# Designs tried in a protein design run: designed miniproteins, single chains, continued (4). Part 92

Each design is a single chain, and the fold is of that chain. pLDDT is the mean over its residues in the fold that is shown.

## One batch from the design tools (miniprotein)

Design m15189
Fold by ESMFold2-Fast:
Structure m15189 (fold): chain A 70 residues (1-70)
Amino acid sequence: MSPVQRLLRRALEAVDAGDWDQAREQGLGLAEYLESQGRTEEAARLREALAARDAEKLRALLEEILAREE
């Protein structure tokens, strides 16, 4: 499993559990990793969803990124 897939799964698990503090922590870790890989637009979208505390938007973004991973 890729590092992105592991981070995505952790973030999705936190969102599904309703644990916003964990979702934020995992989501920020994913955003930092994506930035390190040059995926800065996806990272920026994640940071915006996290700042807005929009769980539905965060979930949709995480699922969109997961769909791009094999």
Scores: mean pLDDT 83

Design m15190
Fold by ESMFold2-Fast:
Structure m15190 (fold): chain A 95 residues (1-95)
Amino acid sequence: SMRERFEEALRRIEELVKQMRDPSLSDEERLQLIQEIYDILVELFDGKLVTSPEEAREAGRELGLSEEEIERLVRLVQEVLDIQQELYQRRLEQL
C-alpha cells in the first residue's frame, strides 16, 4: 500500500540520518548519504524534489499523509538540512 511505502521510506531515511551522526564519517561520505536521502524522497514523491520542511509539508498534504506522518517527515528533512548547513559552515570556515 502507499502507506506501507511511506513508512518504509521514512524508516530508511531515519537509518541514513543515524549514520550521518557517526563522527568518524568524512564530509564527502555525509554528502553521499544526504544524496541517498534525497533520492529516496524523489522516488517517494514521484519525481517531486523535496529539499525543505515547507516542501515536505506540501508534498505530504498532497499525498494525503496524516498530520503525524507529515510531522515525522518534516522533522527528518529539517535534520538533513541542519547537517548540510553544518557541513557548508565548516567549508566556509576553511576559506
Scores: mean pLDDT 82

Design m15191
Fold by ESMFold2-Fast:
Structure m15191 (fold): chain A 83 residues (1-83)
Amino acid sequence: MEEEIEKLKKERIEKLRQYVDDLLAARSFDEIEAVEKQAREDGFTEEEINLARHLVWKRLIYGMSDEEIDKEIEEFVEKLLKE
């Protein structure tokens, strides 16, 4: 059971990080909407979408590092799987 939870955690972290990267690559409002729509279709929660949006803003406005983004995603997913 624990090993399966760790696998799900890793897969969820990787998917959420990819989603953040897709948002960072978007150059227009239409591209952002398309990425958000795909994330919802892929089963991301509104909380995960809001986290990704917040991290993108911190990256672009405050210069948040890739390491800081990875830590925020890991902490969020760990909390999500425990709740």
Scores: mean pLDDT 79

Design m15192
Fold by ESMFold2-Fast:
Structure m15192 (fold): chain A 80 residues (1-80)
Amino acid sequence: SKMERIKELMKRALEILEENKEKFPNLVENMKKLIKNMDFLSEEELADAILYVAKFIEENVPEKKEEAEKIAKEAEEILK
């Protein structure tokens, strides 16, 4: 389903953030809570969340910029 594919993208973004948890502990915790509760979110809310996190990674984790761009592109493709 679309939701399962978005959840997988959210988990991929979380893995990148967990590798950098010392820098972004609050964002890691918030992402875990969001993933746990994603079935209560609309497609629009999920789109906003994943695109926000992908952009954050692009700006703050330069070694993962290409992976973040791929996550954003996949999210946009799923939600269209």
Scores: mean pLDDT 83

Design m15193
Fold by ESMFold2-Fast:
Structure m15193 (fold): chain A 67 residues (1-67)
Amino acid sequence: MSEEQKRRAVRGLKDLVEENGLSLDTTLGELKKHPDARVRAAAHDVMEGLGLSEDTTVRELMEKYGV
């Protein structure tokens, strides 16, 4: 995955988290258990694509990838 694709994936997850009224301090593991299938799919794709742990927060992703 390119750096641009990584940033785009993180941005998409951030926007979806904000749309659902969730905290940016929510972990990828918590997002994978969310009632909205779109949220679960986005969290899974980011976690798998970036090789991240379930303990990673959306905020840490945004700061790391400059989103």
Scores: mean pLDDT 82

Design m15194
Fold by ESMFold2-Fast:
Structure m15194 (fold): chain A 81 residues (1-81)
Amino acid sequence: MTELEKEAKKLADEANTLYSQAGVLQAQADRLRAEAEKATPEEQKVLNERSDSLRDQAAELQKKADEYTKKMKELVEKIKS
């Protein structure tokens, strides 16, 4: 395996990890929002703020994963060329 192939695999593995983490955070955010609908007003505020925070974190992880995926694809094309 070439050094470029190793780098491409590392980027792919890191991107997959970030996508997985983002999915978990989105699922947690959705659950907290559902709990907020049945909660007291005080609890609802805390649960909604946590849900929004988790969604923002998930979006950032997805964005980073997309950047790693793009870089990986560019390296793969250079290997095939």
Scores: mean pLDDT 85

Design m15195
Fold by ESMFold2-Fast:
Order: C-alpha cells, then sequence, then structure tokens
Structure m15195 (fold): chain A 64 residues (1-64)
C-alpha cells in the first residue's frame, strides 16, 4: 500500500514538471517526503490525505 502511494505521488510530480509546473512539482515532492515519514510511523490516514492533496495540487495546476 505505502509503496503504491509513494509511486502515485512521484508520478504526479514528474507529470507536473514535464508540463512546466515546476513549483507544483516541488510542492508534490514535499508531500512525498511527508508520506514517507507517515509510512514509517504507520500513519495510513496521513498517507491517504497526502496522496489526495497531491492529486488536488496537480489537478489545480493543469486546470489553470
Amino acid sequence: FGDRALQSISDLSQQAQSLGHTSTAKQIDQLKSQAQQAISNGDWDTVSQLTSQSVQLYDQAVSS
């Protein structure tokens, strides 16, 4: 589960960067780091929230 969440966040960051949304990609990378820490702590609710936030940041950047 955690590995899949990290991969999803990483993919969103890479896609944002490829579209020229470098600021958004950096924000998503920060969320990935927080998700890694949450996984280490067994805090799956936080992992889920950070994944959702990453999707929302990507969607907002692409939709703008």
Scores: mean pLDDT 81

Design m15196
Fold by ESMFold2-Fast:
Structure m15196 (fold): chain A 72 residues (1-72)
Amino acid sequence: ASATLLRVKKGETVGQLKEEAAKRLNADPSQIKLYKINEDTGELTEIPDKPDTLLEDLGLKEGDLLVAVVRK
């Protein structure tokens, strides 16, 4: 699978970031999974697929890095 890193923008929703990831990965937005990286363990935690939810409401801040992965 392909993956990329994206930065959270101020006022950005899950759906908006997922669409940006899809464009970068040349994939359909429905194929994109978003993950937060745990800096201490390297473990990925899935971001809920709630397109209308602000990333800041999920505890993310502007400039945070997320991993976007194409689902097969």
Scores: mean pLDDT 79

Design m15197
Fold by ESMFold2-Fast:
Order: C-alpha cells, then sequence, then structure tokens
Structure m15197 (fold): chain A 118 residues (1-118)
C-alpha cells in the first residue's frame, strides 16, 4: 500500500481501515497521490467506505482501480464539507466511470466533480 494513501485512510476511522481487503492492496500500492496534495481536515468516512466497497465489487483492472484511487485523492483535497448520501453515491459512480480514462482526465473529472459538490 502507498504510505501516503495508508496514512490518510487510517485517519478516517477503524471501519475504513477494516474495509481495505488484501485484494485492494495492489491498486492502493499503484495509486499516485498528486505532488503537493494537501489532504483536507474534513473527514469523509461515508465516502471512503462506499468507495472502497464499490471499488472491490467492480470489474476494473488493478491499473484502473489505481487510477480511481488517485482520482478520489484529488476529490478529497478539494472537498470543503461532508457529503450527503446522494452526493456520496454520485461521487463514487463518477470516479469509477472515469477510471478507464487516462490519469490526467481522471484528475480533471475529480476536480470538476469537487466544484459541483462544494
Amino acid sequence: MNPDVAFYLTRQSAEVTAAISDKLKPALDRAVVPKGTALTAVEQPELLLAFIKALEESDLTVEQKARAVSGLFVLLTHLKRPLTPEEVQEAVDSILKAAPLPLDEVYKRAEELAKRLN
């Protein structure tokens, strides 16, 4: 697991940490945390739990799962408030749909999503 990814996830809750299965570790190891990522003080445990579950249940490749995790980190750096359950589902669906795209497009879509949710 990427140390920056692991450090952020363990700060959320014990439930988030427990939800990370051995099957997800290769994707988390390959995930790129953008340089200068200022992870916000706003905790998003419901978003993280829903995302981890959806990612594990997805038919995405390890490389695509890694891009989805990278997109999630871009989203998290730009979120200024806790999301509603409807917004959590929208965010998860949007990031997973972007996962097959090149990493730069995943980042762009995550930033655009954050602007809509703030």
Scores: mean pLDDT 73

Design m15198
Fold by ESMFold2-Fast:
Structure m15198 (fold): chain A 93 residues (1-93)
Amino acid sequence: MEELIKKLEELAEEYIKKEGLSKSTQEQIKKVIELMKEKKKINLIKVFIAELENKKVSPELLKKAEEEEKEILEEELKKLKEEDPEAYERVLA
């Protein structure tokens, strides 16, 4: 797991640096990697590594990861509101 995540991070940083990607695309890639790390999406990590090695990141993969991130964030925010309302208010500010 950790070896796959480290390889993903190294490949993504190299890809961003070499391809001169837009700021929005860089942020999207970073968010996708952070999501994959947090939720341990092994299969999605492997697919992303393969696309980065081929130097072609598909828009469909990024969109799917964003949809999963949104669902996870909504679930985590709902849980945070119930368990720690003060922290929830800080996140929204």
Scores: mean pLDDT 64

Design m15199
Fold by ESMFold2-Fast:
Structure m15199 (fold): chain A 90 residues (1-90)
Amino acid sequence: MEEKEKAFVEFARLLAEADAGNPESQARVDEYAAQAEKEKLTPEEIAELLSDIFGEEYTPEQVERILASADERTRRGLLALIYLAKKLKE
């Protein structure tokens, strides 16, 4: 629990730095997002990970809508978060 919370706080900071225009932080977010896409996570797996993170039930259809409606920057941030969540669950 503590390690998971710490990792998400550090990731939130990374996203904030990337949004502020830090090139290194942007590159790290992009790298995590690329790893998430390489893993070929299903909407079902993503829904389970998001439900675990936020403590509420997400459906695969909701996940698909969120990813489809997000701009490229937001989508990359979400994919990077999902990848981090998967690694923490391993």
Scores: mean pLDDT 75

Design m15200
Fold by ESMFold2-Fast:
Structure m15200 (fold): chain A 66 residues (1-66)
Amino acid sequence: SEALKEKITALLQEAGMSEEKAEELAERIVANPEATEDAIAQGLIDAGMPAEKARELARKIKELLA
């Protein structure tokens, strides 16, 4: 949903990601709601986010997808 994408985009921007990159990742995450928390965290790490922050955000994102 657009509302869910917007929430995830905002969380990623607060974590220091650019708007364009955050929006792209949020769209990908929303397109795969069955992704595991670990898979989401790894995607964020691959996108350049520090591991600790990526794991914290992955938990929040997974909760929103539940």
Scores: mean pLDDT 81

Design m15201
Fold by ESMFold2-Fast:
Structure m15201 (fold): chain A 68 residues (1-68)
Amino acid sequence: LQEKIDKLKEEYEKLKEGAEGLKAQLEAAKEAGMSQEGIDKLEAAYEELKEQAEKAEKEAKELEAKLK
């Protein structure tokens, strides 16, 4: 269980870093005058990574609860 929890936390950190990268790209795209369609696509990708990170965190918490 602990090994699986550690792996989920590692996955969460990677997804979080990916989301921060997309956030930086979104800000750069807005500064560069990217089309609204392009901005919307970047925002959708950012939300997908956030959802995946939240799922990994939730699974880690559920496994930690089972250790009790």
Scores: mean pLDDT 79

Design m15202
Fold by ESMFold2-Fast:
Structure m15202 (fold): chain A 87 residues (1-87)
Amino acid sequence: MLQEILERANEIAKILEPYLETVNKAMEEAGDIAAKNKLDLDAADDIFIGLLAEAGMDPDEVRRILAEARELAAQYQQLLAQNPDVD
């Protein structure tokens, strides 16, 4: 389970690697907008999706990847809580 989560996270990272500069820029712009608008995560996501779409990604695919990344992060945190070390 943990290895599968890490492998999928690595695959997502590989998909985003050619767009890393755009991802970093989107994170900065989304962070700035989120800070100014307080609590508007949807506006932050829209900026992230928009910038990656301008870079050539399908906006629906970006939205799917964001949702999947959040799911994997939650699963990873849960697994770490259940299996912190070999017993």
Scores: mean pLDDT 69

Design m15203
Fold by ESMFold2-Fast:
Structure m15203 (fold): chain A 93 residues (1-93)
Amino acid sequence: SEVEELAERALATIEEAKGLAESASKIPEVKEAAEEVVRLLEELGERVREAAERRDAEMLRRLLEGAERVLEAVKKQKFEEAKRLAEELLREA
């Protein structure tokens, strides 16, 4: 099912981004921003689960695309950008 596939991919992307942000939270210079990104990613994970329960494929595609953008920002250690992207995504969810 497209819904199950999109939800699985979105949650996997969120967990990867969360793991990287949690690791970065050990660095004093980015700790506060990284911890905030972790919290926002946890909220996004809940929105993915809710969209999957409603079988909302359109919302799951948006959440997956947005989560991939957050992951890219986290990989580049741009935690302020990652925070903004996650906040924008939560507003749409």
Scores: mean pLDDT 89

Design m15204
Fold by ESMFold2-Fast:
Structure m15204 (fold): chain A 72 residues (1-72)
Amino acid sequence: PLTPEQRVAARAVLEYLKRHHPEFADLDLNDERVIRAAAVVLEEMGRIPKGQPLVLTPEEEALRRRIAAALA
């Protein structure tokens, strides 16, 4: 499971994306899949500490790629 710190960071990034990227307006910040995808992006960017490797579903991986592209 994600740590509280990872969840806070993921929500902050998702709120930023919803505010500045209309294509993310439909993201549900209470959806665990959405939180997990954002946390993996932040971990890959070095913005949060690396935890245990998080295995994403194909749907979560697709969302991770979209989030990573928007933050690039």
Scores: mean pLDDT 79

Design m15205
Fold by ESMFold2-Fast:
Structure m15205 (fold): chain A 68 residues (1-68)
Amino acid sequence: PLSEVAKLALRKELREVLPELSEEQIEKIIEILNEKGSASREDILEAMKEVGVSEEQIEKFRKAVEEL
């Protein structure tokens, strides 16, 4: 499972990059990543697709992560 610090960091990043995401969508993404035990870029993108995040929002996140 993910550490509490990793979960907090993920919630913060998702809210800052994609403020349009609902609280429920954010928690579902974190739940999927916690089950996998990892939060790589690909894992996060896959979790977003499973939760039904739009292609536009996924692209916005991909660009933000690449600029880091």
Scores: mean pLDDT 79

Design m15206
Fold by ESMFold2-Fast:
Structure m15206 (fold): chain A 84 residues (1-84)
Amino acid sequence: MTEIKEIKSGEKAKVTLKLREDSIDIYVNGELVMILNIPARPGEIELKEEVPASSGISAALLRAVAEGLIAPGQPLKDVQLPLP
């Protein structure tokens, strides 16, 4: 059974990224929600782990990665994203 955490437009989530050469570990409010394996470029990503309760957050984060707002090899940063 999944517990759904919904964040609406106009709300904020503290998103912390642990960026590596080939992966991005994504934390929301201190909780690990997904891991993206990115060997070379943002267009070639592999989702390693995703929790169903955070699916809306995952969609927004995947979009940010695809748009180059979040990239592997960058320093750790906190990002606030508009979520569904």
Scores: mean pLDDT 48

Design m15207
Fold by ESMFold2-Fast:
Structure m15207 (fold): chain A 99 residues (1-99)
Amino acid sequence: DTQALIDELVEEVRRVELELALARSPPEQVDATRELVERFGNSLRKVLLEENLSPEEIEALRRAFQMVLDGVRREDLSPEEIEAVLKFGRLRRRAIENL
């Protein structure tokens, strides 16, 4: 189910982005930060749905996101993994621009 895979990816990204954003937010801006991250998650879901991704492509994006979080060096990635990381970066940027 492509929709379920997209929802799982969006939830994982949203959770990490919230943790990172809250680490940089002063106490008086916590609620605004939470709302912004929720809006980002909704934007990312729309962007991913517009790409007409296969289940395999969604799983590749999920793996790419995990590799970035794990700090895997670019020189240790396969060409296919590099492409997935770059594609994820482009889609994430588009989601932010749509806020």
Scores: mean pLDDT 85

Design m15208
Fold by ESMFold2-Fast:
Structure m15208 (fold): chain A 90 residues (1-90)
Amino acid sequence: MGLRESFRAEAETLPERLERLVAEMEAAVRAGDVERAKRLAFGLDALIVVGRLAADVLREEGDEELAERVLEAIRRARERAEALEAEVEA
């Protein structure tokens, strides 16, 4: 595949990776493993930055549908992570 097609294929995995990471954070919080939850939160923040950069590139390439799906996955992951952080800090 060309570089554009390879990048798009990787970007298509971002929603699943974000969902999986948040689910692991939820499981860690439920288990009382605060240190694991914090490490997963750091990884989620890094993946969100990558996802936002990917969405910008996708839009520049005219792939607005995939860019919107990535941004929606980021929005959902952030909302869930913020709720979990509030629960841990309470």
Scores: mean pLDDT 81

Design m15209
Fold by ESMFold2-Fast:
Structure m15209 (fold): chain A 81 residues (1-81)
Amino acid sequence: SHMDELVEEAVEGFENAVAAGIPKELAGRLALQEILNEAKKLNLSKEEIIEIMERFAKRVEERTGLDLSEDVERFKKILEE
């Protein structure tokens, strides 16, 4: 699905950023911002954007142990307000 492609691209971008020496916390936040930018260009709903961000954060946590929940919650507030 298109959502699966966006999640995969975001995870790959995060991993490439970390491999290039960017701190994991910053790389995760930059990837969430890129998800938001791309999803807005595609005119996705707030619910779809939130789902993509949550799926991305879960995959990052499963692979690296990094918890991005606070960053996801901040983006949710921006989208809902």
Scores: mean pLDDT 86

Design m15210
Fold by ESMFold2-Fast:
Structure m15210 (fold): chain A 85 residues (1-85)
Amino acid sequence: MAMEKELEERKRLVGEGYLLLEKGIAVGKDPSASEEEKEAVKKEAEEFGKTATPLFEEAGSDLELKKELVEGGLKLLEEERKEKE
């Protein structure tokens, strides 16, 4: 089955959602950031999270899969960033 390709795409999507969420939190925590910037980053993170949340929730009680989705996604994104520059 093509499940392996889908799993890698899921990992990447969950990882991207996590990075966007962290970026939103960092900007929201920064008192020098404008309200417009905070709102824009929050919206982007929230929209992306909506697409990643079902994938994370679908793992159910499988904590190993949930951990792999987040950690694996972050690793994939880090490798892509290193390869690009």
Scores: mean pLDDT 71

Design m15211
Fold by ESMFold2-Fast:
Structure m15211 (fold): chain A 56 residues (1-56)
Amino acid sequence: SAELLEKVKEMLRHFASALGLKEEQLEAVAKELIRLSSEGTSLSLNEMFRRAVELT
């Protein structure tokens, strides 16, 4: 949903600024995080984040 996407993007903007994520990557990374989360993976939030960044 658009609301979930915006919340995840805001989280990534505050959290990942220290990691050097570019603004144009935020939406793609957020979408991958939402997708990984919806797949019912047993991954931690940190592991999902790392994989989302690697996949985008």
Scores: mean pLDDT 71

Design m15212
Fold by ESMFold2-Fast:
Structure m15212 (fold): chain A 80 residues (1-80)
Amino acid sequence: YLEQILELGERYAATLDDPAVAAQVVESTRRLAEAVAAGDVARAVGQLMLIVALGLEHGKEELASKTALELLKLADEALS
C-alpha cells in the first residue's frame, strides 16, 4: 500500500498548475507514507488533511476529493 500511496500522490501533484503547491503535495504524501509505515495514525491524518486542503484550494474539487478518498483507503488498509 505504501508504494500505491506514493504513486497516487505523485500523479495528483502532476495535475496541479503551481509547482510550489505540487511540491508541497509530494512532500505531504511522502510524510503520509512515513506515518503509515510507522503506525502513526495522528500524523497520517494530519498529512492527509493538508493534501486535501491544498487540493481543494489549488486543484479541481472533484479530483482532489477522489484522490483524498483513495489515499484514506490505502492508509486505512495499511494500518489495519
Scores: mean pLDDT 80

Design m15213
Fold by ESMFold2-Fast:
Structure m15213 (fold): chain A 87 residues (1-87)
Amino acid sequence: MVEEIREKLKKELEEAKRAYKENPTPELELAIQQLEEALKAMEEDPRLLVLSRFTYEHDGAVYTRSLKAVIHDGKAEWFEYEETVEV
């Protein structure tokens, strides 16, 4: 499971980097940083993982959603959704 999550994060990172090349925004740069930090955290602390973070705009407001998980023996045991709004 950890290897599957790590591969998924690597794919998301590559997709985010591609999106950044096509349309560079500070929000995408932050998302890339978060994914890189999540991958590093998996190596240093296998129990903590930031699975994803993405930013989207709706009706003039910027929303950032994050999904966090605690990984134990390759299985996710804790999920937390965070959503922040910037105007």
Scores: mean pLDDT 65

Design m15214
Fold by ESMFold2-Fast:
Structure m15214 (fold): chain A 77 residues (1-77)
Amino acid sequence: LALQLYRNLTFEVGAHIFDVGPIALTQFLKDNKVKSYYSDDEEIAEFLKPIADSLGIKKTDDPSKADLKIINGRVYV
Protein backbone atom coordinates (compact mmCIF):
# COMPACT_ATOMS: atom_id res chain seq x y z
CA LEU A 1 0.00 0.00 0.00
CA ALA A 2 1.55 3.29 -1.15
CA LEU A 3 1.66 6.58 0.78
CA GLN A 4 -0.87 8.16 -1.64
CA LEU A 5 -3.46 5.48 -0.86
CA TYR A 6 -3.17 6.17 2.88
CA ARG A 7 -3.74 9.91 2.44
CA ASN A 8 -6.55 9.28 -0.05
CA LEU A 9 -8.45 7.13 2.49
CA THR A 10 -8.98 10.29 4.56
CA PHE A 11 -9.99 12.77 1.84
CA GLU A 12 -11.18 10.89 -1.27
CA VAL A 13 -14.78 10.14 -0.22
CA GLY A 14 -17.62 11.76 1.70
CA ALA A 15 -16.86 15.46 1.22
CA HIS A 16 -20.31 16.09 -0.30
CA ILE A 17 -22.15 15.12 2.92
CA PHE A 18 -19.44 14.10 5.38
CA ASP A 19 -15.88 12.76 5.28
CA VAL A 20 -15.87 8.95 5.65
CA GLY A 21 -12.12 8.53 5.00
CA PRO A 22 -11.11 8.51 8.69
CA ILE A 23 -13.83 5.90 9.36
CA ALA A 24 -12.46 3.61 6.63
CA LEU A 25 -8.89 4.03 7.93
CA THR A 26 -10.07 3.36 11.51
CA GLN A 27 -11.79 0.14 10.37
CA PHE A 28 -8.62 -0.94 8.50
CA LEU A 29 -6.54 -0.50 11.67
CA LYS A 30 -9.08 -2.47 13.72
CA ASP A 31 -9.43 -5.28 11.14
CA ASN A 32 -5.64 -5.70 11.07
CA LYS A 33 -5.39 -5.54 14.89
CA VAL A 34 -2.81 -2.76 14.75
CA LYS A 35 -1.55 -1.82 18.24
CA SER A 36 1.61 0.08 17.30
CA TYR A 37 2.93 2.02 14.32
CA TYR A 38 6.21 3.34 12.98
CA SER A 39 6.78 6.03 10.37
CA ASP A 40 10.02 7.43 8.97
CA ASP A 41 7.88 10.17 7.34
CA GLU A 42 6.91 13.09 9.61
CA GLU A 43 3.85 14.06 7.53
CA ILE A 44 2.42 10.53 7.65
CA ALA A 45 3.11 10.32 11.41
CA GLU A 46 1.24 13.62 11.89
CA PHE A 47 -1.65 12.39 9.72
CA LEU A 48 -1.96 9.08 11.62
CA LYS A 49 -1.55 10.53 15.13
CA PRO A 50 -5.16 11.66 15.86
CA ILE A 51 -6.63 8.38 14.54
CA ALA A 52 -4.03 6.24 16.36
CA ASP A 53 -4.56 8.19 19.60
CA SER A 54 -8.34 7.66 19.37
CA LEU A 55 -7.78 3.87 19.06
CA GLY A 56 -5.05 3.60 21.70
CA ILE A 57 -2.46 2.73 19.04
CA LYS A 58 1.05 3.75 20.13
CA LYS A 59 3.87 5.17 18.04
CA THR A 60 7.17 3.28 18.31
CA ASP A 61 10.71 4.30 17.33
CA ASP A 62 11.60 0.70 16.38
CA PRO A 63 10.13 -0.53 13.07
CA SER A 64 10.77 -4.17 14.09
CA LYS A 65 8.34 -3.69 17.01
CA ALA A 66 5.56 -2.03 14.98
CA ASP A 67 2.41 -3.75 13.68
CA LEU A 68 2.12 -1.06 11.00
CA LYS A 69 5.31 0.25 9.36
CA ILE A 70 5.75 3.15 6.97
CA ILE A 71 9.24 3.03 5.46
CA ASN A 72 10.35 5.00 2.36
CA GLY A 73 6.73 5.70 1.38
CA ARG A 74 5.66 2.03 1.66
CA VAL A 75 3.16 0.58 4.15
CA TYR A 76 3.73 -2.81 5.78
CA VAL A 77 1.25 -4.61 8.07
Scores: mean pLDDT 64

Design m15215
Fold by ESMFold2-Fast:
Structure m15215 (fold): chain A 96 residues (1-96)
Amino acid sequence: AEERARIEAEIAEAREEMEREGVSEAERRAFEVRAAVALEGPHDRDAQIDALAEAFKLRVEDPKLKELVDKWRKAMLEEKWEEARKLAEEIRELLE
């Protein structure tokens, strides 16, 4: 309960910071999905994968983006967090 309140406060602060920096709509959308997943709890990996995949849906028809999303999903399922983080950063850069 206390941890959830802290996460909510951190999300609110990050959201305000993104608005001030004028980040792209695609990146803001990806952040919102990540925020929702963080609030749902890290133990449901399937829901986390689905939610994050939806954030990147904006350009799923781009073959390179689709390939990176598929690799990221695999890394998340295999709990390769460092690989998943790098792939998520590459996906975010393509959405810019």
Scores: mean pLDDT 61

Design m15216
Fold by ESMFold2-Fast:
Structure m15216 (fold): chain A 74 residues (1-74)
Amino acid sequence: SSEEKQKLIDEFKKRVEEILSQLPESERPAARAIAENVLAAMEKMPDEKIDEIKRMADHALKLLEERQAAAKAA
């Protein structure tokens, strides 16, 4: 449903901001661009594609977590 889709989008936005707050300033623009591209794709998907939207969100969060780990290692 559209309500389920919106809840997934809102939760994704919340988790993205949590990750971004833990990144160095220099890494935030690239990480934000990844998040914004995925968010735009999620918003364009049909409401019945909830499972696909969840997979997109999970994949994006994994990429952001990998960037966070790389930034900590640098």
Scores: mean pLDDT 82

Design m15217
Fold by ESMFold2-Fast:
Structure m15217 (fold): chain A 100 residues (1-100)
Amino acid sequence: SSVEKLLKAVEALAKKAIAAIKDPKEAAAFAKFEDTVLSEIRKAIEAKDYELAAKLARETAERYQGIADLLKDTDPEAAAAYQALADGYRKLAEEAEKAA
């Protein structure tokens, strides 16, 4: 499905973001948060709870947009990675909203 393809796309973006995060403790915290969010979104999709999947994806996109905006001047590489994740999660939310 389009939702499953976008979920795989954000998983790939998350791996790139881990590589872009210079602080190992921040990279570990990010990875743990991502694993939790992706697991919950996947469970919602499997349950056909597209409203919940869209909500979680939208909230995650807003979180990563905030981080990207904060890092824009101090760490442009990390900011770009978080921006790509925010954009990816917004697309996932939009497709889940259409499926709901």
Scores: mean pLDDT 87

Design m15218
Fold by ESMFold2-Fast:
Structure m15218 (fold): chain A 60 residues (1-60)
Amino acid sequence: MEEKWKKVEEAARKLARDGKPPTLDRIAEEAGVSKEEIEKILKERGYKSFEDFLRDLGRR
């Protein structure tokens, strides 16, 4: 699960660097992880929503 989380974080960062909106669909495609799996990982990490995750990512 840790490996999938790293792929999700890197996919989101890459999309942001490329000037593309880091949507759940685009992150799933870039990370090679399903949208359902991403949502599950976010909940297990304590995020309330996908938007909460993106806000946290933007603070780093």
Scores: mean pLDDT 76

Design m15219
Fold by ESMFold2-Fast:
Structure m15219 (fold): chain A 68 residues (1-68)
Amino acid sequence: MKLVEVLLPKSVTIEQLEEVVKKHGGRIVATIPTEEGYLVFVEVPDPEKLKPDIEKLGGRIVAEGEPL
């Protein structure tokens, strides 16, 4: 698993992100509300496979870290 930071706009629900993350064998670790939307910490096996689905939601991956 790799830890990624996902920035989501306010127009997207956390449930929409959770469906995408589960599809890629991942999980949501934490969600932080921001002025612009949400900063969400996600663990996934392969961030590159997750990225296109995040972009379709209008979000982006802003950082990748070592697995916990």
Scores: mean pLDDT 80

Design m15220
Fold by ESMFold2-Fast:
Structure m15220 (fold): chain A 76 residues (1-76)
Amino acid sequence: MKLEAEIARAMLLMTLSVAVSMLRKEGKEEAAEKIREFGEEKVREIDKLIEAGKYEEAIKKAEEGIEEIKKMVEEA
């Protein structure tokens, strides 16, 4: 379960990195910054859950974060 939580966290970081890079390349700097701030906050929440051994909650938070980032990109 810890490995799956770490993988989910890594997937969130990859999604965040790609989303921010794409929006910056398109000149959508404000949207990129909002997504960056949102993603960094989600990573902090997930790190706390992993440290507490709450791996299932960490995975759920990472999946929810990825879906919200996708939505924010579509709305940008």
Scores: mean pLDDT 88

Design m15221
Fold by ESMFold2-Fast:
Structure m15221 (fold): chain A 94 residues (1-94)
Amino acid sequence: SEEEAIKKLEELKEKVKNDKRLSGSSKSFVVSVLEDAQKLVKEGKLDEAIAELEASKKAIQEGLEKGAISEKDAKLMLEYLDEAIKIVKAAKEA
């Protein structure tokens, strides 16, 4: 359900905020992306939420390739966005 997805995305956002392994900039980026995904889910735009999360994964990969993001941060950020995509996809199939 959309309500369950919003709740799970909020829980994921809190996990990101409390992840001491992530740099402040990487943490802020993931939190912002999750907030945008929550807004799209609230609007019933599940496909758009998935597309935005996938685009954000590509941005992280490009940042890693350019040396703007560390390998450690990129791995953690991508793991969080993969979890967010799973949450939104589960809501779409319900």
Scores: mean pLDDT 88

Design m15222
Fold by ESMFold2-Fast:
Structure m15222 (fold): chain A 61 residues (1-61)
Amino acid sequence: SLSTILGAMRKDLGLDDATLAEVVALVRAGRLEEAVALIQRKSGASREAATSAVRGLAAEL
């Protein structure tokens, strides 16, 4: 569910609710590479981890 993936992103990537809202907005707009880049900038996660998170989120939207 969307709540499950958002919870995982908070816990595993350390993203705050404001950043998660922006990531969701980018994914809804089809701006997937921008969502990946935002996750990397805010969390320090690898491109692989950020891409996996965006794919999971896109599947729930």
Scores: mean pLDDT 85

Design m15223
Fold by ESMFold2-Fast:
Structure m15223 (fold): chain A 61 residues (1-61)
Amino acid sequence: SLAERVRAILDELAPELPAETREALVEMALWRRERLGASDEEVLAEVTETARALAATLAAA
């Protein structure tokens, strides 16, 4: 499922994210798919970019 793919990306790229933040990102991804009609590929690309940005922010802190 899209949710499982999003969780896999977050676990790979930003494993240090709190569980509540990870689930919020999953919910936002599903919302984009269901409400905005975004493709799975578009959603996954956006999640990947967000995960990298969050990981970089945590590493810089």
Scores: mean pLDDT 81

